# Designed miniproteins, single chains, continued (2): the designs that were tried, part 81

Each design is a single chain, and the fold is of that chain. pLDDT is the mean over its residues in the fold that is shown.

## One batch from the design tools (miniprotein)

Design m6803
Fold by ESMFold2-Fast:
Structure m6803 (fold): chain A 97 residues (1-97)
Amino acid sequence: MSEGEKAFERLVELAEELINAELSDIPKWGTPSAEDLAAASKFKTENEKAQYLMLNLPGFQKALEEAYEEVEKHREELSVSQYVAAKLIRIGIENML
């Protein structure tokens, strides 16, 4: 498997973790601030609270940025479908912020 394919798989895994986020997953990515915890409390579902917290954690943000950079760096190793999917994942996540 190429470095590009590994980067793409990592990005897909991060997107799936975000979609299926649970509050129990949050400590993996860091400790939320009191302000972020207060903001998250306004969401209706535990999944939405977990998604909000995960997106605002430096650990998750760093993992996403590293995956995006590795996808772009190894773009020529990816199929057109994989690269388009990576771009759609990025657009989707940026629209959640």
Scores: mean pLDDT 87

Design m6804
Fold by ESMFold2-Fast:
Structure m6804 (fold): chain A 58 residues (1-58)
Amino acid sequence: SVVDNSTRASQNMQNMADQYRQQGNIYQQIDSQRGTQYYQISDSYQNSATGLQQRAQR
């Protein structure tokens, strides 16, 4: 169903967001520009996860 697909996709996007957040934390201490780029990628995946989750709840 659309709800099931949105839930699965949201979980995948959340996992990607978490992965890139961890990379951002590591690189922030070494290369702040790279750390910021990973945070931006993480935020993009987090926003996608949230949007898919909201669509599944409507």
Scores: mean pLDDT 80

Design m6805
Fold by ESMFold2-Fast:
Structure m6805 (fold): chain A 88 residues (1-88)
Amino acid sequence: SLQQQRDQLVQQIRDLVRQLRQNPDDVNLQRQLGDTSDQLGDIYDQLGNYGQSSSYYSMSSGNYRLAGDTDTSQRLQQRSRQMRQRAS
């Protein structure tokens, strides 16, 4: 279910955040957190929770920016803005 996928992705994000606290400049962990946050943003969009969707796309954008993937970061920031418009 979408709820089970959400709960799994939330746990993965918590684990990745913990790992990044130990290795804050780890580009592979930043990309993994970016990808996992993007997936969770998609799940919250499907659930109609646009505020949470916007937040996780923003988290994804920030992590891809730190990883040096500016194109992916910009696309995710745009998606975050679209979700904020839906939440309003």
Scores: mean pLDDT 90

Design m6806
Fold by ESMFold2-Fast:
Structure m6806 (fold): chain A 75 residues (1-75)
Amino acid sequence: DLESLELAPLTPSQKLYQELVDKLLAGEMTAEQFLDEVQKRIPVPAFDAAQRKEAIEQIKRQVEELKKLLEELKK
């Protein structure tokens, strides 16, 4: 149950990921910087060059869509 997870202390990796997502959405870091920080500090599968490029492009698309949604919600 998701409610039960809120009673457990967050792992350092989970906290760091959430902080990085918040910074990415706030425009305080680029999609490339976000992916690099995630790979350095959170154990993730090693990406080859093609996978890294695709992940960066996907992050950029998601950020732009979220920015548009947030801009519409502010109106």
Scores: mean pLDDT 67

Design m6807
Fold by ESMFold2-Fast:
Structure m6807 (fold): chain A 120 residues (1-120)
Amino acid sequence: MKEAKEKISELLEKLKQLFDDAIREMRNATREEAVELLRKMKQESEKLFNEIIEIAKKAGMDPETIKKLEEVYKKFLAELDEIIRDLQEGKITVEEAAKRVREVFDKALEEISKIINESF
């Protein structure tokens, strides 16, 4: 359990770094470049999250707890997809998109971290 919790913590730090890097790169991006940055970030975050879930399952985490983690992440992806769509359609600026991505990611990361800390 301790080793699994440590590995998950490292992956959560990688997720945070991924989002921090993407948001920083968006500051100098065109709308089209920002959309592609967010799509790439989404794809890379899905890989990291799937690795977190795999480690949690192998460590014997309760299936109901795993479902809660998956639900938090699914909600985050839905909110991210809305931001990407609004940016692509010109409804928001790149600056506004970067702000919204940070807000929805920070909330999701807080919820995921709480679930992990209460479960191990």
Scores: mean pLDDT 87

Design m6808
Fold by ESMFold2-Fast:
Structure m6808 (fold): chain A 79 residues (1-79)
Amino acid sequence: AALEHLDRAIQAIKEGNYEEALRHLLAAVDAAGALPGMTQEDLFKLIGLLLRAIASLLEGNYEEAIRDVEAMKARVEAL
């Protein structure tokens, strides 16, 4: 669920659907918080990357936003 939402967020950014990207980023963090093995520290690191991705989207820096979402994926995959 979390990884699927992050993949859909990347696709939405590439398609210019930033509202859909934001919905998927929020859903991904919610789903990740429910994962077995998720620690509070790892969740706060994911939230930090989420906030960076949102800031990049608001600034029109879509390449940086995609990199931040890919970093979120790497953290979820490492759980």
Scores: mean pLDDT 85

Design m6809
Fold by ESMFold2-Fast:
Structure m6809 (fold): chain A 67 residues (1-67)
Amino acid sequence: AAFYDALMRRYGVTRAQLDALREAIALSLQGRLEEARALFDRVMEESGLTPEQLERLGVEIHIHEQS
């Protein structure tokens, strides 16, 4: 909880956007690349994050979930 709350504050994303990004990462790892891309594109459009910011946020989520 504390980790995801800190990410939401730092990147200015909502919980729904964070959950959508987590789902997109899971879909990508399953090889469901078209569905993953659609969710990444939607999160970028809704959040206003740059591709570089979205990539950094995604990497931080992935590392935390593997820990």
Scores: mean pLDDT 80

Design m6810
Fold by ESMFold2-Fast:
Order: structure tokens, then sequence, then C-alpha cells
Structure m6810 (fold): chain A 88 residues (1-88)
């Protein structure tokens, strides 16, 4: 549900910040900004924005895109774990 996804995103924002803190711009910053952006869209009272965010979260290719945006194997693994928690 939307509320479950919002709760997961809210919980994962601090973990994402810690994981991405060592990232070198611009790829790491792009991956980092996407999690708060999804949270913001789901908090929006606009059903169109909410539906768009949910469609993004249901697409496995988007998760792979975030992992590939990371620079180091450690950063990729950290992002993969965060996204796995979000998708479960």
Amino acid sequence: SKDEILEKLKELIPEAQKAVESFTEPAGKLAFSFIPELYEKLLSEDPEEQERALKILSNPLVFEGFVEAARTPEEKEALRKILEKLSS
C-alpha cells in the first residue's frame, strides 16, 4: 500500500544518506535524490504523482539503474540492500 511504501521510504532515507555519503558526484547524488523524490511524490495529494511514483517502484529496471549509478562495489551493495528493503 501507499502508506507502507511511505513508511519504508521514510525509514530508508537516513540509510540512503549514509550509504551515498561516500559517493562521488554526479552518479551517487542522482541515486540519492531519487529516494527522497519518490517519498515527496507519494506524500503529494496529487493522485497522478502518487501513481507515477508507484509505477517507478514496481519497475525492476529502475532498481538496476540506481545500482549501476553507484561508483564502487560497496556503494552498489549498499544501494541494492536499501532497494531490496523498499521492494519487499
Scores: mean pLDDT 62

Design m6811
Fold by ESMFold2-Fast:
Structure m6811 (fold): chain A 90 residues (1-90)
Amino acid sequence: DEEILKKALEIVEKLIKELEKDPKLQSVAKSLKETVEEILKTSKSAKEFIEKIIYELKILLDKLKENGYEEAAKLVEKAIKELEKLLKEA
């Protein structure tokens, strides 16, 4: 359970670092980091944490696609798929 949470955090932290490389997405990366920290504090299990993060990332994915950030959208989509795989192990 703690191992699954650690892997989920590593996936999200890697995504945030990749988004931070684009100056136009630094505010998005900061908002995502703050959202992750809030969800981590309020979640009662690794499963709940991952489910809530996937929900937030799907919202972000739609916004990135609507605004033409195709490369960032691919990074978010990859993170969602990796988190969905972890959720099956949780």
Scores: mean pLDDT 87

Design m6812
Fold by ESMFold2-Fast:
Structure m6812 (fold): chain A 95 residues (1-95)
Amino acid sequence: SKDDAINTALKLAEQIADTLNLEIVSVKVEELPDGSIVVTVTLKKGDSTVVLTITYYPKLDLVQITVDIYDKNGNLIFRSSTVSTYDLLKQLVDD
């Protein structure tokens, strides 16, 4: 469900924040016309900004996780993107 997907994304973001000692500064949730759910979490550590984007594709049973890291001047210094099944991500986060 939409609520389940949002909750799973937020649990992942909270676990990342706790593990890496980052502060969650904003959360944005959007539903796209195709039913895809995009959760964008902005985190900070000192002057650096981390943007975590978790996109759930219900018709494909896939989740895409993108991590963007920006320096103090707003320059993108790192990007990583990965794809997994939603069911696998949910199991790992809920365990």
Scores: mean pLDDT 85

Design m6813
Fold by ESMFold2-Fast:
Structure m6813 (fold): chain A 99 residues (1-99)
Amino acid sequence: SPLVELIKKTLEKTTEEIKKLSSNKALIFTGSTMTLVYMHVYLAAKNKELTPEEIEEIRKEVEKQVKEIEPYLTPEEQEKLRKELEEFNAGFDEIIKRA
């Protein structure tokens, strides 16, 4: 899927840029990226533009960015990021269920 490949490439590029930021900014931009990906996937899935398998592939790429950014954060920021990822995953589960 062209959309899946675009999201994957965007996440790879933003991950490297986010790693250069302060820990607080890295948390904010990683959270913002999750929100933007969620909104785009929600709209695409609602319009039948994505399969459940493609949605799951996008989820894995977001989880990969979170895992790569986590070591650059403080323990408190890591806990906040994990909670944001849990909310993101709950949203994605609901999208897949309705796909």
Scores: mean pLDDT 87

Design m6814
Fold by ESMFold2-Fast:
Structure m6814 (fold): chain A 108 residues (1-108)
Amino acid sequence: MVLSDGELAKKLVELGLDKYNGFKGYSLGYFVAMFKYLTEYDPSKVPAAFEDAGAKAGGEDFEEIVKWMIELLEKNNGSIENNPVLKALENIKETGDDPDSYIKGVDL
């Protein structure tokens, strides 16, 4: 079963996203879209995307969020099997959902 946006939101918070002040300036959909693009595209572009989007872009909170996202990917050597957030993002990718829709629709 594909996780709903709300279930994915809950999982990201459980993984520690709520500890970062940068999260409070964005819908959770932004971070869902970034995780999707991080798995499909160049991970080095993630910091620039946060910097372009954020009122606190380039701040310590965004650097910590980006580092946390990269650490989640690296922890499983790119494997999604042991990461419920990455597994949910892979399911979203398979269904063809527009990641940009998540930027607008999921607020915690």
Scores: mean pLDDT 49

Design m6815
Fold by ESMFold2-Fast:
Structure m6815 (fold): chain A 72 residues (1-72)
Amino acid sequence: MAEEAAEAAREAAREGRRLVERGLAEEDATRGAALALRGIGLATDAIIDAKRKGGEEAGEAAKEAAREEGVG
């Protein structure tokens, strides 16, 4: 459970990081900000979902995975 939650969070964090990087490269500040916020939201939602489904241990594993990917 915790490992599966961490893997899901890692995938969400990787996608979130891609959106943040795309947002930083975007010349339209409004569009760039929207992409960056969406990326951060994906990682946050994954951590909340992991904690809800797998309890505190799963939430901690998901948070650590997101931190390792640079969006936690």
Scores: mean pLDDT 73

Design m6816
Fold by ESMFold2-Fast:
Structure m6816 (fold): chain A 70 residues (1-70)
Amino acid sequence: MSKEEIVEEIKKFTNGKQSISIDELADILKSLGLSEETAKEIVDYYKSKNIDSISIDEAADLVFNLVKMY
């Protein structure tokens, strides 16, 4: 899956917004095939850094890098 394909999948969850909330990120990660445990760990990490939302590009980079690890 290319980064561009991941961006388009994320855009389906944002209804045209340029960012996603960290709570929405968990659902997006699970829909892209990541385990509930992995999605929760990523969400908990961002919340520990006081990050409430990330850009679509940042979310796509995260997913693209995670897919390379599996």
Scores: mean pLDDT 75

Design m6817
Fold by ESMFold2-Fast:
Structure m6817 (fold): chain A 73 residues (1-73)
Amino acid sequence: ALEKKDAEALFAQGEEAEARGDLETALSLYQKAAEIEPSARIMANLSRVYAALGQDKVAAAFQQAADELRAAE
């Protein structure tokens, strides 16, 4: 079964992929992490990757999700 530690591992792998410029792999890993345990941090990183891919409207939607998750805490 997937656990919070699996989401943390996927998020770390996504950060590594993004650091080496592999935006598609970073996107996939962040999406998988968000499916296990959505967080403001993951949504903010998804926003950044979508913006880097030129998907400004999708990036804005994920930034809004990140802001809402922060406000709910």
Scores: mean pLDDT 82

Design m6818
Fold by ESMFold2-Fast:
Structure m6818 (fold): chain A 65 residues (1-65)
Amino acid sequence: MDYEKVQKEIEEKTGVTLSKSQIREIQAMIRAGKSVDEVKAYLMKTYGLSEEEANTIISIVVSNM
């Protein structure tokens, strides 16, 4: 995955700035078989994201995997 490209796409679509390490963590959760709902709950609680922001971020990460 091009983490710099994913980072920019997330910022452009949501206004959220995530580090390359945070994006790698999200990718690792998805690869580990966590459900979209589990990843969404993590992003909302840990990063303070809205449900819409979390959904968009997950979609971008998955499309770039």
Scores: mean pLDDT 85

Design m6819
Fold by ESMFold2-Fast:
Structure m6819 (fold): chain A 79 residues (1-79)
Amino acid sequence: SLTEAALNAAKAARNYLKQAKEEPDSGDEETYRKAAELARKIAEGMEILAKKSTPEAQKVLNEVAEEARKTAEDFEKKI
């Protein structure tokens, strides 16, 4: 179902955000810029899916979107 696909996407997004945050700081500004851009796209995707999902899935998707936006802001501060 669309809801199951959305929740699976949210789980994958959370796993990516966790791994990205745990990567060593090598001082590579391009890496941080790309990570911030991807995190922003994840947030937008989660917000779009949330609008089309059940209330339970919508809550999870919005939480992941918020986490992704904060992650993008943190990466942007490294640039």
Scores: mean pLDDT 78

Design m6820
Fold by ESMFold2-Fast:
Structure m6820 (fold): chain A 104 residues (1-104)
Amino acid sequence: MMPELTPEEQALVDETMARLEELLRRMEALLAQARATTDPAERRALAREAVMIHSEATMLRLLMRFRLDDLKVDPAVREKIEAEVDEIIERMTRLEAEILALVR
Protein backbone atom coordinates (compact mmCIF):
# COMPACT_ATOMS: atom_id res chain seq x y z
CA MET A 1 0.00 0.00 0.00
CA MET A 2 1.36 3.42 -0.93
CA PRO A 3 1.66 5.82 2.05
CA GLU A 4 -0.41 9.01 2.08
CA LEU A 5 1.35 12.35 1.61
CA THR A 6 1.84 14.54 4.68
CA PRO A 7 -0.12 17.85 4.72
CA GLU A 8 3.12 19.73 3.89
CA GLU A 9 3.94 17.40 0.97
CA GLN A 10 0.32 17.54 -0.29
CA ALA A 11 0.32 21.37 -0.14
CA LEU A 12 3.53 21.49 -2.23
CA VAL A 13 2.06 19.10 -4.84
CA ASP A 14 -1.30 20.93 -4.97
CA GLU A 15 0.39 24.36 -5.31
CA THR A 16 2.74 23.14 -8.08
CA MET A 17 -0.05 21.33 -9.97
CA ALA A 18 -2.35 24.40 -9.75
CA ARG A 19 0.42 26.64 -11.15
CA LEU A 20 1.26 24.18 -13.95
CA GLU A 21 -2.44 23.87 -14.92
CA GLU A 22 -2.66 27.71 -15.03
CA LEU A 23 0.41 27.86 -17.30
CA LEU A 24 -1.03 25.08 -19.51
CA ARG A 25 -4.31 27.02 -19.90
CA ARG A 26 -2.33 30.16 -20.81
CA MET A 27 -0.35 28.18 -23.41
CA GLU A 28 -3.58 26.80 -24.95
CA ALA A 29 -4.96 30.37 -25.13
CA LEU A 30 -1.74 31.55 -26.87
CA LEU A 31 -2.08 28.81 -29.50
CA ALA A 32 -5.73 29.76 -30.18
CA GLN A 33 -4.72 33.44 -30.47
CA ALA A 34 -1.75 32.61 -32.75
CA ARG A 35 -4.05 30.60 -35.05
CA ALA A 36 -6.62 33.46 -35.17
CA THR A 37 -4.19 36.27 -36.04
CA THR A 38 -2.79 37.11 -39.49
CA ASP A 39 -0.24 39.61 -38.08
CA PRO A 40 3.34 38.15 -38.22
CA ALA A 41 4.49 40.52 -35.46
CA GLU A 42 1.68 39.34 -33.15
CA ARG A 43 2.54 35.67 -33.89
CA ARG A 44 6.20 36.31 -32.98
CA ALA A 45 5.16 38.02 -29.71
CA LEU A 46 2.87 35.09 -28.82
CA ALA A 47 5.64 32.58 -29.66
CA ARG A 48 8.08 34.45 -27.36
CA GLU A 49 5.50 34.37 -24.53
CA ALA A 50 4.96 30.61 -25.13
CA VAL A 51 8.74 29.97 -24.79
CA MET A 52 8.78 31.96 -21.52
CA ILE A 53 5.76 30.07 -20.10
CA HIS A 54 7.30 26.68 -21.02
CA SER A 55 10.60 27.73 -19.39
CA GLU A 56 8.73 28.74 -16.19
CA ALA A 57 6.90 25.38 -16.12
CA THR A 58 10.19 23.47 -16.59
CA MET A 59 11.76 25.45 -13.71
CA LEU A 60 8.72 24.74 -11.46
CA ARG A 61 9.09 20.99 -12.22
CA LEU A 62 12.79 21.10 -11.27
CA LEU A 63 12.12 23.05 -8.05
CA MET A 64 9.33 20.62 -7.07
CA ARG A 65 11.67 17.63 -7.61
CA PHE A 66 14.32 19.22 -5.34
CA ARG A 67 11.74 19.99 -2.63
CA LEU A 68 10.25 16.46 -2.77
CA ASP A 69 13.79 15.06 -2.44
CA ASP A 70 14.47 17.29 0.59
CA LEU A 71 11.17 16.15 2.18
CA LYS A 72 12.16 12.48 1.51
CA VAL A 73 8.81 11.60 -0.07
CA ASP A 74 8.19 7.86 -0.63
CA PRO A 75 9.77 6.92 -4.01
CA ALA A 76 6.58 5.28 -5.39
CA VAL A 77 4.44 8.33 -4.49
CA ARG A 78 7.13 10.67 -5.88
CA GLU A 79 7.29 8.69 -9.17
CA LYS A 80 3.49 9.00 -9.58
CA ILE A 81 3.56 12.78 -8.93
CA GLU A 82 6.55 13.30 -11.27
CA ALA A 83 4.76 11.31 -14.01
CA GLU A 84 1.68 13.58 -13.74
CA VAL A 85 3.89 16.70 -13.91
CA ASP A 86 5.89 15.28 -16.86
CA GLU A 87 2.61 14.69 -18.77
CA ILE A 88 1.66 18.38 -18.35
CA ILE A 89 5.17 19.54 -19.42
CA GLU A 90 5.08 17.24 -22.49
CA ARG A 91 1.70 18.71 -23.49
CA MET A 92 3.18 22.22 -23.12
CA THR A 93 6.19 21.16 -25.25
CA ARG A 94 3.79 20.08 -28.03
CA LEU A 95 1.80 23.34 -27.80
CA GLU A 96 5.01 25.43 -27.92
CA ALA A 97 6.20 23.53 -31.02
CA GLU A 98 2.85 24.18 -32.76
CA ILE A 99 2.95 27.92 -31.91
CA LEU A 100 6.58 28.16 -33.14
CA ALA A 101 5.61 26.42 -36.41
CA LEU A 102 3.07 29.24 -37.06
CA VAL A 103 5.88 31.89 -37.06
CA ARG A 104 8.16 30.01 -39.51
Scores: mean pLDDT 84

Design m6821
Fold by ESMFold2-Fast:
Structure m6821 (fold): chain A 96 residues (1-96)
Amino acid sequence: DREKLEKLFEEKFEELLRLLREQGVSEESLEILRKEAKEFLENSDDKQLAEAILNIEHEIFGLRLSPENTPENLAKAKEFIKERQKLKEELEKLLK
């Protein structure tokens, strides 16, 4: 279902932009990223879009980690692995 893939991509991408803004990325840079994301949506197939969603989720995970390698980061990594498996299963259903 293309419309559900596009919605999921947009939701994940907006979450990524929010985290980047919190880390001090400029609004000018965020607008460039929005433009590139729109161009990607126009030129991607469903499989490429699903792969992009997984990549954005991975980037979001990285931004949520502490700079220090702590036991809390290991707990976050374990939860990420579980949520990523669920997301992969959801994306496989949407590609049918």
Scores: mean pLDDT 83

Design m6822
Fold by ESMFold2-Fast:
Structure m6822 (fold): chain A 94 residues (1-94)
Amino acid sequence: DPDKLRGLVNKILLALENKDKKTYEEYIEQIRKLLSDNPEEAERALAIIDDLVEQVTSGRKKALELIDEKQSEELREQLERNRRLSDEALRKNL
């Protein structure tokens, strides 16, 4: 569920801005569990989170600025990948 993943990443960024390490670690664990059946997608999501975390912790961007910019882009890319896989499955089964 891309909306659920987006919500978790948003909460991670806000927890980092508030210096709440416990909440941060809890949401990272939830993302790992959510994507446990697809480890490659989990690694990609975590790599994006690491980039966003670096931007917030270095003071270059605020959490809210990154939520709209980076997460919306990655969710769009994930939806396009899922559509492509569905199209391939339909062609194979037709």
Scores: mean pLDDT 65

Design m6823
Fold by ESMFold2-Fast:
Structure m6823 (fold): chain A 94 residues (1-94)
Amino acid sequence: SHMEEVLRRLEELGEKAVAAYEAGRLDEARAHLLEMVELLREAGADEAMKHGVALMLSTLVGMSPEEIAELLGDESIPEVFKKLEEKKKELEEE
């Protein structure tokens, strides 16, 4: 399945992005995340895949939800981030 190949490549790039971030190499982390964005644009990604990459762009390289929405061509990204923040606040009872 083409989608299975896309998911495998996204997982590989995501692991590389996290490893680069943990090493303090934010330029390399950003580069891997941008490769994930290009893969999603070429493959016709589902919403879950786009939201996963959007979260990584925000958390690992500090991109705003608005910048990510423009990059992915998905205006729902700011709403997704708002919902995730509200859910996080519900789970943090401290």
Scores: mean pLDDT 76

Design m6824
Fold by ESMFold2-Fast:
Structure m6824 (fold): chain A 100 residues (1-100)
Amino acid sequence: SELEKLIEELEKITKELPSLSIDEALEAMRRAIEIIEKIIELIKTEKLSPNQKTRLLLVMLDLLSAAKELVDKTGDPELEEALRELGKKAGEAEQLLKES
């Protein structure tokens, strides 16, 4: 399904993020934001299973943790801005999942 592919892509980004260069990490974080926006639209139109909700919540938490570690390590202002947007989108998705 589209949702499964999007969750798998977020899991891949999360795993790879600590090993990426600043430019690659910025691209990956921006891609993660796009994926979460697509997931938000799917949550609004589709009923997710409990397993899908749990998996999505866990991957978003792990993603934010990995991104935060990169920002703290690099001090890069573009990565910091991307982390803020990522956190905002992840929070919106988490709120929608809890309301479902």
Scores: mean pLDDT 87

Design m6825
Fold by ESMFold2-Fast:
Structure m6825 (fold): chain A 93 residues (1-93)
Amino acid sequence: SKEKYLESFVNILKIFREQLEKARKIYSREEVVEMAKEFLDNFLASLEKYLSEEDIQKVKELMDKILEALERGDWEAVDKAFDELINFLKEKA
């Protein structure tokens, strides 16, 4: 069902957030941003089958907030933006 797929995507985001927290201790900011861009692009492409065009645009806006926060090195804003994206996907399940 759509709900089970969206739950899987939420779990994938949670795992990726934990991976980024570990990556920031080893890699440069520029490398972490590039890793996040690649992940989020693939994640968005996978969601297109399960969400409306309006919901996909909202996901893009929330992903841009994550990337902008990462580029600033503002990890509190990164965590907040991930929480917003996770909550949005949970509400669509």
Scores: mean pLDDT 87

Design m6826
Fold by ESMFold2-Fast:
Structure m6826 (fold): chain A 65 residues (1-65)
Amino acid sequence: VDFSELSLAERYALIALGAPGGTGTATAADLRAAVEAQDYRAAVEKALGLSPAERAEALRWLLGR
């Protein structure tokens, strides 16, 4: 993964995904929509809301670019 090619929304999402815990209130698809919209605030909110399973899925598509 080349972090210099990541958008602001993708970079903030990755930082939020590094934080411990998750509320399970969001899905990887919700995070993907926020990242595609370039809404970095929504991306952070959705990333923090991911369960461990959804977090693993989000990391798979974010890092698989």
Scores: mean pLDDT 73

Design m6827
Fold by ESMFold2-Fast:
Structure m6827 (fold): chain A 100 residues (1-100)
Amino acid sequence: GRASLRLEVYDENGNFLGSREVTADGRTSTYDGNGNLTNSADSPHLTVADLEALLEKLLEEADEVVEERREGTTLRVRLVFYDEELGKTLRLEITLTRHE
């Protein structure tokens, strides 16, 4: 089967900083804080299992899990990361979609 992982990054005030979409047997697309596509590259060596492992690692490393919601083939997760040294908070919205 195929899968895609979308990661959206926001600051502590909810300002959009950028996003990345990664597909198994597909490509990586990166967007800036204005929603402009900045990079697109083929990622033919990533599997569905690699995308699931990346999501699991992000869940484990997060300081707070705000939301974890599954609806059919789509898993949506909202995470918070605190950088104590910089005094910065990052909010991540992650969507993992499984295709067929």
Scores: mean pLDDT 76

Design m6828
Fold by ESMFold2-Fast:
Structure m6828 (fold): chain A 86 residues (1-86)
Amino acid sequence: MLFVVDPRKGIKEIDTVVSKMKPGDLLLLRSLTGMERGMVKQALKLGLKPVEAIVDGETYKLKDLKDLEKVLSKMGRYLEVLFEKP
């Protein structure tokens, strides 16, 4: 199942959604301009695996938080980060 979270709803929304996810479920965070970095870090802290990020149509493979930080530093207008529950 795919869960979609608007980061404007706050960090507690990540905890709520992750508690409902089953192994193999995906979480998509949209419109991350770097300001919503705390929600991304919370998803990682809850054990979600980063799969990919999309910045203005360009796809980036994510291996760790450092790769994610590099992507979040890009001056993109539209950012998506996809996570998987292991």
Scores: mean pLDDT 72

Design m6829
Fold by ESMFold2-Fast:
Structure m6829 (fold): chain A 83 residues (1-83)
Amino acid sequence: SEKERALELLKRLIERAREAARAGDLLAAETDLAMAILLAYVSGAASEEVIEKLVEAAEAAAAGDIERALEHLEEALELIEKE
């Protein structure tokens, strides 16, 4: 389904953002997070709680806070696994 395809892509974008953040590539993490947030809004496939965690991760990445960005990314992935 369209929702399943959107969730799969969303999960891949979040996983890429996490790998980028772990590598210290915050620009790549912010780019993947921006795409993830846009996909979540356009598709309606993710809950508002997931979107909130993605926004928090993006804000942390923009601030250079790798630990906070990773924490929020892990929270977003856990929430998606339950959806």
Scores: mean pLDDT 85

Design m6830
Fold by ESMFold2-Fast:
Structure m6830 (fold): chain A 102 residues (1-102)
Amino acid sequence: MRAELEEKEKKLRELILEELKKRIENSDISEEEKEKLIKEAEKEEVIEKEIERLRRELEELRRALERGEITDPEAREKARRLAEMPDVEAMIEILEERKAIA
């Protein structure tokens, strides 16, 4: 079970790095600036900050669900499912869904 958590944490970090790289590649900045930002994104500190951002996003999603602010039935079901998941698994699902539609 500890090993499964470590594998999920590794997958989360890989998905974060992939999303950061794609976001940088799709930005309207110079190729030189993109290369610099990709190097920065590979730093542990940057990945940790993105994990904290995802945690805040997940907490806001849980609060929005609790407040009844999610009116779309499909979005509400998705939010409820994510709210019931362990944080790492919920963050992985958020990133995988973004990757699928991007």
Scores: mean pLDDT 78

Design m6831
Fold by ESMFold2-Fast:
Structure m6831 (fold): chain A 96 residues (1-96)
Amino acid sequence: EEEALEQAKEEAGDLAVALASGTAAGLPRSVIEDLVRREAEELREELKELSDEQIKEVEKYTIEAIKTAGEAAGAPEELVEWTIRLVREAAEEARK
């Protein structure tokens, strides 16, 4: 549904913001990882309501948002890569 897709993209944005704002605030990596995991869990639940095609769209959108926001905030490359991996796992699980 159009609303479900919009909500999933909103959760994707929240995940990117959690990574970027946590980094900018100088939070410990473990705290940033906890925040990102919570957002990824919310995203995974929203993705379950979507078609496979919509899940792919949100996954691509989320990865682009993470790269853009994370790099702009100065997040370590390892943390950005870890966050992208978490998103890919969430999308894969949602397709089951």
Scores: mean pLDDT 84

Design m6832
Fold by ESMFold2-Fast:
Structure m6832 (fold): chain A 70 residues (1-70)
Amino acid sequence: SIKEIVEKIKEETKKVLEEMEKLSLEEAKKLAIEFRDYLIDVANENPDSEEVLKTVKEAIKKIAEKLEEL
């Protein structure tokens, strides 16, 4: 369901943000790229879902902001 996809993206984003804090800057950048690619794939699989697209955009923004803070 769309709700389960949205909840999964939010949970995975939280875990990735926490993991990035424990990694070197180089490793955090690699994780951010891999997770962004995953999020883009999820968006492409759900192109008609505004909720999924919004959640993906917010996740990408949070990851980018986290990288700038490291």
Scores: mean pLDDT 86

Design m6833
Fold by ESMFold2-Fast:
Structure m6833 (fold): chain A 99 residues (1-99)
Amino acid sequence: NPEREEALARLEEFDARAPAVFELLYDKLLERNASPETLELAEKLRDNPSGGAMFLLIELLRMGVSREELKELLLEAGLSPGAAELVIDLAETLLKSRS
């Protein structure tokens, strides 16, 4: 399935760039005055940069940061436009499905 293979390649690209993504998104959390609880949880996730970066995307979306601004940060971290769009879509889906 070409669509599945492209999606997996984009997720692999995100994983490879996750430390850079994490640092840029963490700086954005600080700029947006995220709660001490959110910052403490983010620091605990620093050793898992892929999971941490996804957590930061979800929190920034919850705080009202736009998709276009998040996409710009992901592109700066070295993600392709397709990878940036995919991970933002995933973060939005996860934000809506709070279990």
Scores: mean pLDDT 84

Design m6834
Fold by ESMFold2-Fast:
Structure m6834 (fold): chain A 93 residues (1-93)
Amino acid sequence: SRALELIQEAALALEEAARLAPELRPAVAEALGHLADGANALQAGDGRAAAEHLERAAELAREAAERARDNPEAQRLLEEAAEHAREAAELAR
């Protein structure tokens, strides 16, 4: 599934961003939780629940990116994660 591939790409980007900016770990953990819930909903055939979780993950990643302005590498990874999560949400519907 392309949506599941995008969720995995978003998760990897979030994990790397947390490694580079440890102060963002709580926000990254919350976003990863929503990615996992979104993936579970997709596998269960619940596209609406999947889209809601993935949209929330994208929002959290975007907010974390704004806080990572002093770390350009972490910011780029968080923006990448937000884009992947948003695309996955569109595909989930």
Scores: mean pLDDT 91

Design m6835
Fold by ESMFold2-Fast:
Structure m6835 (fold): chain A 56 residues (1-56)
Amino acid sequence: STEDEIAWLQERTARFKEIERARMTAEGASQEEIDARLKAIDEGTQQQINHIRSEG
């Protein structure tokens, strides 16, 4: 279902954000850089959700 697809995408995004935060922290990224990256990931996921909803 559309809602199951969105839930799966949100869970996958949450896990990816955890991995990216850890990677960037290990690479010495600033908090501002990390926040900007995670925001971009959230925006990308929201665009995908909007696309899924527009086709359902």
Scores: mean pLDDT 86

